Designed miniproteins, single chains, continued (3). Designs and how they scored, part 24

Each design is a single chain, and the fold is of that chain. pLDDT is the mean over its residues in the fold that is shown.

## One batch from the design tools (miniprotein)

Design m8859
Fold by ESMFold2-Fast:
Structure m8859 (fold): chain A 57 residues (1-57)
Amino acid sequence: HMEEALDRIVDAMREEIEKILKETNGDIDKAVEELRKRFGLSEETARELVEAYKQRK
């Protein structure tokens, strides 16, 4: 299921998202750009992942 796949991706990428946010000093736009560059994600998907991570901190 797509929703379950997204949840697993968030969990698997949590460490990378955290690392990128630390490197960008919490700048969401820069973190989205880095996720797009490193993982080939769409801007919308990368932004959703960053926002989900922030809500779960």
Scores: mean pLDDT 74

Design m8860
Fold by ESMFold2-Fast:
Structure m8860 (fold): chain A 59 residues (1-59)
Amino acid sequence: MSFEERILEALEKIGFASKEAKETLLSLTKDEELKERIKKIPVRELTEEERKELKKFLE
């Protein structure tokens, strides 16, 4: 699984992504399916707990 997909899955589990994170992922992906998944995630700044959860998914 790519790093992009791993981040996307983590954000989907959290249920939110920052605007900057969504824009970054959209700029990195060429996959139409991944773009649709990214766009479906609601925009909000992540809490401290959600950021810790995201870090755990990436490590």
Scores: mean pLDDT 78

Design m8861
Fold by ESMFold2-Fast:
Structure m8861 (fold): chain A 88 residues (1-88)
Amino acid sequence: KLEEIKKNGDLEGLIKLAEELAKNAETSKERVGFKGLAQKLKEIKSASDLPELIELAKKAKESAETEEGKKNFEQIEEVLKSLLEHYS
């Protein structure tokens, strides 16, 4: 079902979002978090990899230093959860 996620452009959209958020991050910690998520998204081989990414986004949200960073990590977490529910 990873092929369906790729086919619909959902994965490419998430990667672009994470890369853009990393580029515009106000703190080094948040930048590393967004960049790490983008790299992990590129490495996905199966829908079973999504729970690890959801946990990473959740932990990044909890450790974010800015309100904007928290909201952006939360958005990625919610999109990942939606993909897992729809394609699992």
Scores: mean pLDDT 78

Design m8862
Fold by ESMFold2-Fast:
Order: sequence, then C-alpha cells, then structure tokens
Structure m8862 (fold): chain A 82 residues (1-82)
Amino acid sequence: VSLVKFPKELFKSEEAWEYFQKGNELYVKGEYDKAIEYFEKAIELDPDLWIAYENLASVYMDLGEEEKAKEYIKKAREIAKK
C-alpha cells in the first residue's frame, strides 16, 4: 500500500505499462481471464491509460461479451479526448 507521493509520469506509468505488457502477452496466448486481471491492475494504477481500456474491450469481444466491450471502448475514447 503506497501512502507516499510518487512521480505520476514515472511510477504509475511504468508499473501500469508493465502490467499492460503482461496482459498483452497473456492475451496473445489465449489466457483471457489472466489478461483481464493484468489490464484491470494497469487501469487501477493509471486510470488515464486509455490503451488498457481498448485492450480490455478486445478481450471481452473475443469472449463474446459485446456489451462490456462497448463500455470499455467508450471509456477509452472519453479518456483519449484530452
């Protein structure tokens, strides 16, 4: 549990990208449930990481959960509009 102030650009982005990369590796291997867990952790660490929302949408589309996929696509688009 991190109670101390950290650099947002370096610490959150680096950890979020690490979880994001692991999620991508799992997604490519067809480990969809694990990929979702890693992408969710990336979003938890960096809620503005719109690309993780897009990848979650892709996983949910492959699982046939179109409604969840659409929700994540919408969130990704809203975050990307900066």
Scores: mean pLDDT 75

Design m8863
Fold by ESMFold2-Fast:
Formats: structure tokens, C-alpha cells, sequence
Structure m8863 (fold): chain A 65 residues (1-65)
């Protein structure tokens, strides 16, 4: 279950990265995704994984704003 949550979250953020055309925003989104991958690998619970995904989503929203 935790592995499936990690995969779904990363897949969603990768779609956002693929749709971005601004190279500077794309670089920032890629950095957020790389940090999210590390946090998800370290997560011990679904709640920790969800927290990491929420924080990554907020960072990406700020980059896109």
C-alpha cells in the first residue's frame, strides 16, 4: 500500500513537470520531485508519505504562481 501511494504521487507530479515549458520553472519542479522521492523513500507510514506529497504540491503551486 505505501509503495502504491508513493508511485501514484510521483506519477502525478511528473505529469506537471512534463506539461511545463519554462526551463527555469521546469528545473525548480524537478528539484521538488527529487526531494519528494527522497522523502517518500524515508517515509515509514502513509501519513508521512501524504505529508511529503502535500508539501511538494504546495512548493510546485508557488513555482507555477
Amino acid sequence: MLEAVREAGLQGFRLVLDSETDPEKKKKIEEVIKELEKRLAAAKSVAEAAQAMIEAGKKIQKILS
Scores: mean pLDDT 80

Design m8864
Fold by ESMFold2-Fast:
Structure m8864 (fold): chain A 90 residues (1-90)
Amino acid sequence: SIAAELEAILERARARLAAGEPVEDVASEFVGAVIDLLVREDAPERVRALAIEMAAAIVDALAAGASGEEVLAIAERGVEEMLRALREAE
């Protein structure tokens, strides 16, 4: 399901950040994986819009020198919002 794959993508990002991998590399892979998933699965437009908003927030945070913890918090919130929208789109 899209929900299970979103959670798996988030867990991968969390694990990579915990391993000390560069925040920009982890963020880039995370955003790319989320967008690719939503396009491949033809996710509802609202869910794709939330992913774009999350991606923009991550880019802005990185430009401001955000930590891995701050980027992860944005990613966690974004995924939670997408999961909520997916449940509403039943």
Scores: mean pLDDT 88

Design m8865
Fold by ESMFold2-Fast:
Structure m8865 (fold): chain A 62 residues (1-62)
Amino acid sequence: MSLDELLEEAKRLAREYLEELVRKGEISEEQAKERLEQIENQLEANRDNLVVLKNGIKDASE
């Protein structure tokens, strides 16, 4: 899998997991939405950091 595919898969699994917890009454819908948003933001931040690092390495090499 590419990094993008892994990030999309992670977001999908997180969403499904949180929906299951809401269905079971373990967390509220609001908590699930907040957690999903935090997870998605974390994954996107990690992606952006990797892109910045890659660009820096390319600039140093070229």
Scores: mean pLDDT 72

Design m8866
Fold by ESMFold2-Fast:
Structure m8866 (fold): chain A 66 residues (1-66)
Amino acid sequence: SQAVADQVRQQMLAQADRLVAEHSEDPVKGLRLAMFEAGRFGNEGSDAERVGAHRAAQELWERARQ
């Protein structure tokens, strides 16, 4: 469902924020680790979970381009 996709997206973005904070000396490294985790999750979850994870990965890629 859309609600599941949104929940997964929010969860992945929260994890990304944590990883970036943990790598404050190298935020790009933290962001890349978060993108790898979102991509992996997107390959193994249900359809709704994969949609949420892919949306999170897209937002992380957009942040990396800034």
Scores: mean pLDDT 71

Design m8867
Fold by ESMFold2-Fast:
Structure m8867 (fold): chain A 84 residues (1-84)
Amino acid sequence: MNKALILAAEKGDVELVRLAAAIDYVTGASPEDFEKAAEVAEKNGHKEVAAELYRFLADVYERQGKTEEAERWRKKAKELGLEE
């Protein structure tokens, strides 16, 4: 399910996270899976990984028609990216 994405986020491997997140995105992963992975990345100090995951989370919400939630997560991703 989200195991590969969580492991990639914990490791802080940006390329592996991008690959795992892209696969999860096209296979219809839940927003909760991306949110959990982003939280793990943040806790381990991997801000770039967390920002990537929050962008995928925003895209998942936009795909579901939840535009306000999507914008909220895009802002969080941008804030993490700008802090680096």
Scores: mean pLDDT 75

Design m8868
Fold by ESMFold2-Fast:
Structure m8868 (fold): chain A 90 residues (1-90)
Amino acid sequence: EEPPIILLGEPLRDEVVAGEPLDLRVKSNRIPVGARSGNLEVVAVGEDYTELRLTADPAGARVGELNFFATVIEGETDVIILGSVRVVAP
């Protein structure tokens, strides 16, 4: 079985307000627009990047560091996206 591709998701903001969507960027243009894994969705693809949106995560309701991960299917190869962002109270 082919090993998963692991990518670092860079938050577009240093902090996110609890309960709000979090936008991320990864250095890969291979994940198609509209691909989804749970509450994570691909919203844009650039020349060398992909932008993702993480929405309505109950964990985002907590103040502190939010660690996130998602698996997005790229053909027959799983893509794992990892990252973290600071969550602040509303």
Scores: mean pLDDT 64

Design m8869
Fold by ESMFold2-Fast:
Structure m8869 (fold): chain A 94 residues (1-94)
Amino acid sequence: MAERERLQRRTLELVERLAREGLSPELLAELRRLLEEIEAPLEEHLTLALLTNSPEVEKLMDELGLSEEEREEIFRDVEEWKRNGAKELEEARA
């Protein structure tokens, strides 16, 4: 539990940097490392991999047993989330 509190503080620092600087490959790599450290669900790893255009996307989708139709739906959702994320960051700056 003390370790989780330390990880939560680090997560807040990364979220603050994300709000200030926007999405960068360095911040996304750090977020991914954090997800691995807390043993986050496979679905969260897939979401981050999709946001980063990681080569692990196909491997993670295969492990989840996703169909071609489901994969296309997820790609569309991720594009929408990227657009919405930019809007939320602009509102946070205002």
Scores: mean pLDDT 61

Design m8871
Fold by ESMFold2-Fast:
Structure m8871 (fold): chain A 55 residues (1-55)
Amino acid sequence: AQDARDRAVVAAANRALKDPSITEEQLVAELVAAGLSEETARKAARDILNLRKES
């Protein structure tokens, strides 16, 4: 279900905001493990890191 993937993205975002040592590679690997395609995971990881930079 798409809701499970959306939850994975939200969880990854919260984790990245709490821990600045989390890399794009770690986020991509985590999201792919949660069922996202590599392309979607990479896009989501970059969006998360951009939000962290603006914080």
Scores: mean pLDDT 78

Design m8872
Fold by ESMFold2-Fast:
Structure m8872 (fold): chain A 60 residues (1-60)
Amino acid sequence: MIEALRQLKARVRPLLTPEELARVDKLIEEMEKSTDPEQQRDLGREAVELIEEALRRREA
């Protein structure tokens, strides 16, 4: 999960605002701090959804 999220972030970085990028970074950091698989999964899902929604709204 975390590696996939890092790759997604790198790919979308030029398309996101600094504020959106900071929010994704915060979610990744929380995942790295968490030792709970449930929390990591929830944070990862939130980050992916945030990125996808931001990209779709901007493209549209």
Scores: mean pLDDT 76

Design m8873
Fold by ESMFold2-Fast:
Structure m8873 (fold): chain A 70 residues (1-70)
Amino acid sequence: MRYKITIRGENIDEEKIRAIVAKYGGKILSIEKEGDEWVITVELESSAIPGLVMALQEAGYEVVGVSGIA
């Protein structure tokens, strides 16, 4: 399944985020900056989303949204 994860911040560490996503069995499809937010499109299992969001927050990122893509 594909998801958009929105992170608020001026800068992100793409390498760190990619490593966290890979740890949860996901792949990053795109990373786009939209104003003060970063929209990360990932492909992974829906059951991995809660763990991924927690890991991103523990790494210091402010996760403000998660949306499924059809």
Scores: mean pLDDT 82

Design m8874
Fold by ESMFold2-Fast:
Structure m8874 (fold): chain A 99 residues (1-99)
Amino acid sequence: MDEVLELLRAGKLDEVSRLAIAGNEDAENALIAHILLEAGLVSEEEAEEIARSRELAVKALKEHYGLPEKEATFEALLLKLAVDRALKRREERKKLEEL
């Protein structure tokens, strides 16, 4: 965990993401906390607690993104965020074409 937090503080988000995809649970929890904090869904204090606890990370994904407990993974969150971003870009493009 401490090594993962040092990577996040150094801005090496790509390294932390690589560790999470490889199955490092501490890296997954830290990225979930970071995403929730950047999205303004949790406080800095809550994000620190989520980064230290798998149980809190799973609960946060369930409450804020509606992911079922069995599917409350970093990869499922990334897929949902990627889909939501693609849908938003599609809607923005349609609005420009209708002007």
Scores: mean pLDDT 69

Design m8875
Fold by ESMFold2-Fast:
Structure m8875 (fold): chain A 98 residues (1-98)
Amino acid sequence: SMEDIEKDVDEQLDEIVEAAIGNLRGMEDPDLNVRTANEVAAMIQLALISMSKNKDKRLEALKRILEVARELETSPDPFVREGAKRIAEIAEREIKKL
């Protein structure tokens, strides 16, 4: 159920954030399929974080992801920069809803 998913997200929020950061960094992989899979996984983890009922923990999680995404926007690789911009825009949008 939705309530069960929300509870699991609250209990595992730090693990979801660490996984999201790992996937963001995985966008630097030289393989295009690995890059794309990592971007999609990061977006799924952002959606899970947005289901957290704890606004303070959700804000902290989104800020951590935003920091890494902003770092990756300085990448010499245009794929990494564009993907990082998309993730940063999602994270900023979710922060504004809090």
Scores: mean pLDDT 84

Design m8876
Fold by ESMFold2-Fast:
Structure m8876 (fold): chain A 74 residues (1-74)
Amino acid sequence: MPITPEEAERSMKLMLGSDVSPETLEVGAYLLLLRVAEEDLEAAVQAIKKAASNASPEHREAVLKGIEKALKAK
């Protein structure tokens, strides 16, 4: 079953709060977006970006790279 944008946001917030590596955040953002239905993809991208907006620059860059990878894969 596809996940909702709200579920993607919650999962991203949990990863950001868990002191995970930038590499893990990149893979996490990528995999979360692959699980979202195509029609919800834009909303999920915005939700994940919002979740990462107050993270460190390194963590935000990793999340953005994961998003870019997911958009190219779909």
Scores: mean pLDDT 83

Design m8877
Fold by ESMFold2-Fast:
Structure m8877 (fold): chain A 56 residues (1-56)
Amino acid sequence: AAEEARRLAEEAARLFKEGLRQSDDALLQQAGTLAREAMALDEEAAKEALVREGVP
């Protein structure tokens, strides 16, 4: 659970950064969906990974 949540949160952070760089709303929406899925699996692990990757 925690490891899976970290993996999804890292992917979400990557898509979020790319979406911001490209101004791509679809990437930002996908990032949001993955971040919510990660938090549903393990909220603390997901938040830690998102913060580490620079997502506020």
Scores: mean pLDDT 80

Design m8878
Fold by ESMFold2-Fast:
Structure m8878 (fold): chain A 58 residues (1-58)
Amino acid sequence: SMNVEKAAKEAIARVGFERPDLSLEEKIAAAREIAREMGFHEEEHLEFVERAVRQSVS
């Protein structure tokens, strides 16, 4: 919840700064990988990160 929300925001910020050239699907994949590096391996948490990335471009 609160930790995965922080992880999603950090992942979105890092991908947007480091890789602005990526497509939406590539940004989702990169953000999911950053979340895994932060210790979020559960699919529920990775789905949260994916939804956060999609919402960031809506």
Scores: mean pLDDT 83

Design m8879
Fold by ESMFold2-Fast:
Structure m8879 (fold): chain A 94 residues (1-94)
Amino acid sequence: AAAGSTTTELEVTLELPAGGSRTLDLSAHAAAGDVLTVLVLEGEADVQVAGEPTATHLRAGDAVTVTLPAPVVTFRNPLAEPRTVTVRLLLAPG
């Protein structure tokens, strides 16, 4: 097996319930210590990484880069209405 560059790109559409959240399992693509960049293509959501006390609010066109303490990321809808958000995830070794 040839070890190439391990940057992985995923596009995900998430249906977020009003005031609720979705936790996305990245363990098939990432490990603890890997770097995740979240780019919001459509909609808006709060992005929270496992163990972090605060979420970052992102709207369409915004991005955040975080080091993953675990291969999971949580998207939260702080609004009183259900929302759909489409995100692009870039995963790179830490």
Scores: mean pLDDT 79

Design m8880
Fold by ESMFold2-Fast:
Structure m8880 (fold): chain A 120 residues (1-120)
Amino acid sequence: SIKITESGGGTVAEGGSVTLTGKVSGADFSKSGILWTAKAPGQNDQLVATLGSDGKKVGYAPRVAGRFTISVDHANSTAYLHMNNLKKEDTATYYLQAFTLNEKGLPVVATGEGTQVTVV
């Protein structure tokens, strides 16, 4: 019943910036941790950024640290990935995942449909 609607991708110039947006519905987003993952052509899914359910504990993959920023707006149930100083290696489909608890208190993950970013 959790839905994630992603937007903000597209074709961007090397050295440019883009912000990916994911709107989460069907869960108490104030209690949800989030992560962004990337799937590049011919590669396994890789972690990009994480934000804990408290909105404070953040983590970044070494290759994007200092260039990407993860944030949330709990009032609007929206997560963001601010991508700065883009490199050709950042070309991938990016997925927002939300971590919450089901009715039995068990961890569940909802995943967005993905947003393509192409760096030219």
Scores: mean pLDDT 84

Design m8881
Fold by ESMFold2-Fast:
Structure m8881 (fold): chain A 60 residues (1-60)
Amino acid sequence: SLPTKEQIEKVREILKKNPKATIDEIAKELGVTPSQVIDALAILAEEEGMTLGEFLKKLE
């Protein structure tokens, strides 16, 4: 499942406000599945030229 551009931006905004937010918390706030949040995070990581793990460390 591919997240929309709007969903990707909302994930980015939530992480800026709450860098320690869990995937489940983000999913609840957006009304999407945890899998869709993971897909959005992977796309954000690719935009920065990072792995998902590296991207998550950047937000700490």
Scores: mean pLDDT 77

Design m8882
Fold by ESMFold2-Fast:
Structure m8882 (fold): chain A 69 residues (1-69)
Amino acid sequence: SDEFVGKVLKEISELTRQGLNGEISIDEFEKKMEELIEEAKKAGVPQEKLDEIERIVKASLNQLKRKAE
């Protein structure tokens, strides 16, 4: 549902904030993102929305990696 997608995006935003502040590692962020995407797949989120979530996750991960370098 759109509400579930909204929850996922909010969780990605919060985890990204934690990563940027050094509260979680990049490895921990990646693990949590993989778990979140798998939960979305199991919840029946459409492929179009999964692609959108994965794109946002990749953007956030790249931001964290750039800050770490």
Scores: mean pLDDT 81

Design m8883
Fold by ESMFold2-Fast:
Structure m8883 (fold): chain A 66 residues (1-66)
Amino acid sequence: ELQREIDLGIAEIAAAIEKNYLLKQGVPEEEAQRIADEVIELAKTKSAEEAVRHGQRLADEAIARH
């Protein structure tokens, strides 16, 4: 339980930073928020490392499309 709470906290902070970065790169707010939400949701069942890595892949794809 405690480890899950720590992982979720890390994912929430990472998602917030990534969302801000995506917005600065010209990614639409809705898409940036969707990516952030996916990272947080994944952290509920996976490690923070896996969640953040997934978010980084989605972010790279979003930037490449814009």
Scores: mean pLDDT 82

Design m8884
Fold by ESMFold2-Fast:
Structure m8884 (fold): chain A 66 residues (1-66)
Amino acid sequence: MQERIEEALALPEEVREVAREVGRKLLEIGDKLDKALEIGAKAKKEKGREAGDKAYKEALKELGLL
């Protein structure tokens, strides 16, 4: 693990910048996923498990993750 991190740090600056951009995009996807989970959890609490699962899937589609 340590060696792989050291190897990544030895990459050209352009490659390291691309890796940082990918990291930012992954954080954005994570935020959208958390929002979809919150929507599903609310629907599950109010209308039961099936409604929660449906709301979660619909939220994923609306956010462009599905």
Scores: mean pLDDT 73

Design m8885
Fold by ESMFold2-Fast:
Structure m8885 (fold): chain A 65 residues (1-65)
Amino acid sequence: MPGATATVGKDYTAKTPDELSVKKGDVLEETGDYDPKTGKILAKNLKTGEVGYVPVDVIESLEAA
């Protein structure tokens, strides 16, 4: 859901240049729709300003503003 914010519940290390490395407690802004084919969302890490794909299973909570 584009524009929603999400809190990271698990550390994740990017496996490709298109993926985002995140740490537990990071806040992400969803910039693209969930991709059911890959199980990932396109998000911006509000802490670092980086944009990339993150697996939805590392998301602890999702909040739409």
Scores: mean pLDDT 74

Design m8886
Fold by ESMFold2-Fast:
Structure m8886 (fold): chain A 75 residues (1-75)
Amino acid sequence: SNADFEAEVLLALGEIYLTLGKMAYEKGDKESAIESFKKAIELYREALRLSTDPQLRADAEAGIKEAEELIKEVK
């Protein structure tokens, strides 16, 4: 379905923003890192809203947890 495809795309975008946040943090750009991690969390949460797939949901939940832990580390 379109919702399943959208959830997969949102998961992939969340992973991209999580990676961008890590790269920004390594460069010392704390503001960009936090913004990217927050964007990743938003994307993962939207993926969870659209999908009932256990694997996709587990991946999105893991991504949210990692991004939240990284935000605490950066702040």
Scores: mean pLDDT 89

Design m8887
Fold by ESMFold2-Fast:
Structure m8887 (fold): chain A 60 residues (1-60)
Amino acid sequence: SPAEKRVQALIDELEKAGLHELTEAVRKAYEDAKAQGLSDEEIYRRVLEALRKVVEERLK
C-alpha cells in the first residue's frame, strides 16, 4: 500500500540518520496499527502522530 511504502521509507531514513528514538516510536506505531488491521490511511496517520509527539518533546 502507499502508506506502507512511505512508512518503510521513513523508517529507513531515520535508521540511516541514527535517530533511534524516532525509529522506535515509528516502528511501534506501525506495528500496533498493522496488528489491529487498520486501513492504509489510519496506519500512516498513527505513525505520523507518534513521530510528531517524539519530535515535539525533543524540540524543547
Scores: mean pLDDT 78

Design m8889
Fold by ESMFold2-Fast:
Structure m8889 (fold): chain A 84 residues (1-84)
Amino acid sequence: ATEEEIERLVREAKEKVESGDPQKVLEEAQARLAEDPRNLEAITLATVAASKLKDYATLAEIARRVLREGDRSHIEAFVKALQA
């Protein structure tokens, strides 16, 4: 993914979490990750939602998966989502 695509995904994820229910957004993102563990949008959504909920256990699980199985785009999306 391009840097511009990652920035767009983070912005869209932040808006969805702020306009909706963070718990429901997290559950939807986790369902998508169960089907596709490398889904960049789902990783971004799950990270923003878990951060808003202060769900540090879920954030640790996402970080572990991204560092073990992700590429540079997954790491960048995760880090930028944490800063959102």
Scores: mean pLDDT 83

Design m8890
Fold by ESMFold2-Fast:
Structure m8890 (fold): chain A 88 residues (1-88)
Amino acid sequence: DDKEIIERAEEIVKRAREELEEMRKNVKEISVETAIGRILRVIGDILELELLLKKEKNKEVVEKLEEAIKELERILKELMELMKQLPK
């Protein structure tokens, strides 16, 4: 179902954005382990959406999946940068 695929991609992006915002607000309280876990989750989400994209034939769904993947890649870069700023 095209609608379910789009909704799944939107929910994944929403969760990743919320986790990024929480880390930005609470950077002094976030553990390295928590940061790594969030990074790995976003990597897994990107891979899930890329696998869906390879099977998809509907152009509108393809565009939505590509937008979601690009947003997740942006979030991943920001999470990795924030992780470097955590207390050692």
Scores: mean pLDDT 84

Design m8891
Fold by ESMFold2-Fast:
Structure m8891 (fold): chain A 86 residues (1-86)
Amino acid sequence: MRAVGTVVARAAPGLTQAEAAAAVRAAVAGVPGVLAVHVHLDAARGRIYVGIVAESEAAARAAVEAAKAALEALGATVTASDVRPL
């Protein structure tokens, strides 16, 4: 059963859309069963939004954890994450 993973983070000062997107995509590329990844930086609010579509809840959970770790390595603070069946 497909699943959706989401991550919301507070961006570190100076973090760009390109840096956040590249780091998250590189991190989740190692997770089997990831179908789609969307990364958006709301620069006005200093918020990063990540959406992940995966083949299974297990793949979505693994991808969410990888995305969280990647964002935290960039100095971002993860404020929310969720995984739900599609």
Scores: mean pLDDT 84

Design m8892
Fold by ESMFold2-Fast:
Structure m8892 (fold): chain A 71 residues (1-71)
Amino acid sequence: SEMELLREISELVKEAEELAKKGEYEKAIEKLNEALRLAQTVPDPAVRRAALHDIERLLKEVEEKKKEVEG
């Protein structure tokens, strides 16, 4: 169901946030890319757009933090 799919996406995002807080940016990016792939399969266009927007925003933030650490 879409609700179960959204729950899985939410859990992946939560895991990514926790990994990013620990400085494990590469693992956080992997989780966010998995969430992004799942979000693309969300049937409702409005819900899909909202999920993709939130994941892409967080992915950009984590990638910027990783770049900062790498120099």
Scores: mean pLDDT 87

Design m8893
Fold by ESMFold2-Fast:
Structure m8893 (fold): chain A 74 residues (1-74)
Amino acid sequence: GPLAEAEALLREGRRLLAQGRYEEALAKFQEALVIYEALGDREGIREALSGIAGALDALGRHEEAKRYRERAEA
């Protein structure tokens, strides 16, 4: 179901981050975010936003990363 799909995307994003595949990781975290937002899953939304921020920082996109991190902490 959608929750399991979002969890799989979050795990794949983290794996891609660990491999230095930052743009691919970003895409997976963004896909997970869309699903978690549709479900209203606050924990999933927070984890996906944190993943996006981490990928953006790794890409040198620090101002964008900061905005996503602030959303994750709200």
Scores: mean pLDDT 92

Design m8894
Fold by ESMFold2-Fast:
Structure m8894 (fold): chain A 70 residues (1-70)
Amino acid sequence: IESEKQKNLKERLEIIEEKKEEILKILSPEQAKEYESLVKKFKEALENRDEETAEEYLRKLEELIEEATL
């Protein structure tokens, strides 16, 4: 359901932003730039209520973080 999913995605964004400093410490400068770009695109998708696009960017953010934490 779109409205509930929108709220969930927004909460996910807040958590990611809260942990931004920790994440940036483990990322390379290139990965950090990609992270910031993905966060920006994720915010835009959420603002436009494009939940499919927002989910794609969230997935890419999670993949980037997972690769960096390995």
Scores: mean pLDDT 77

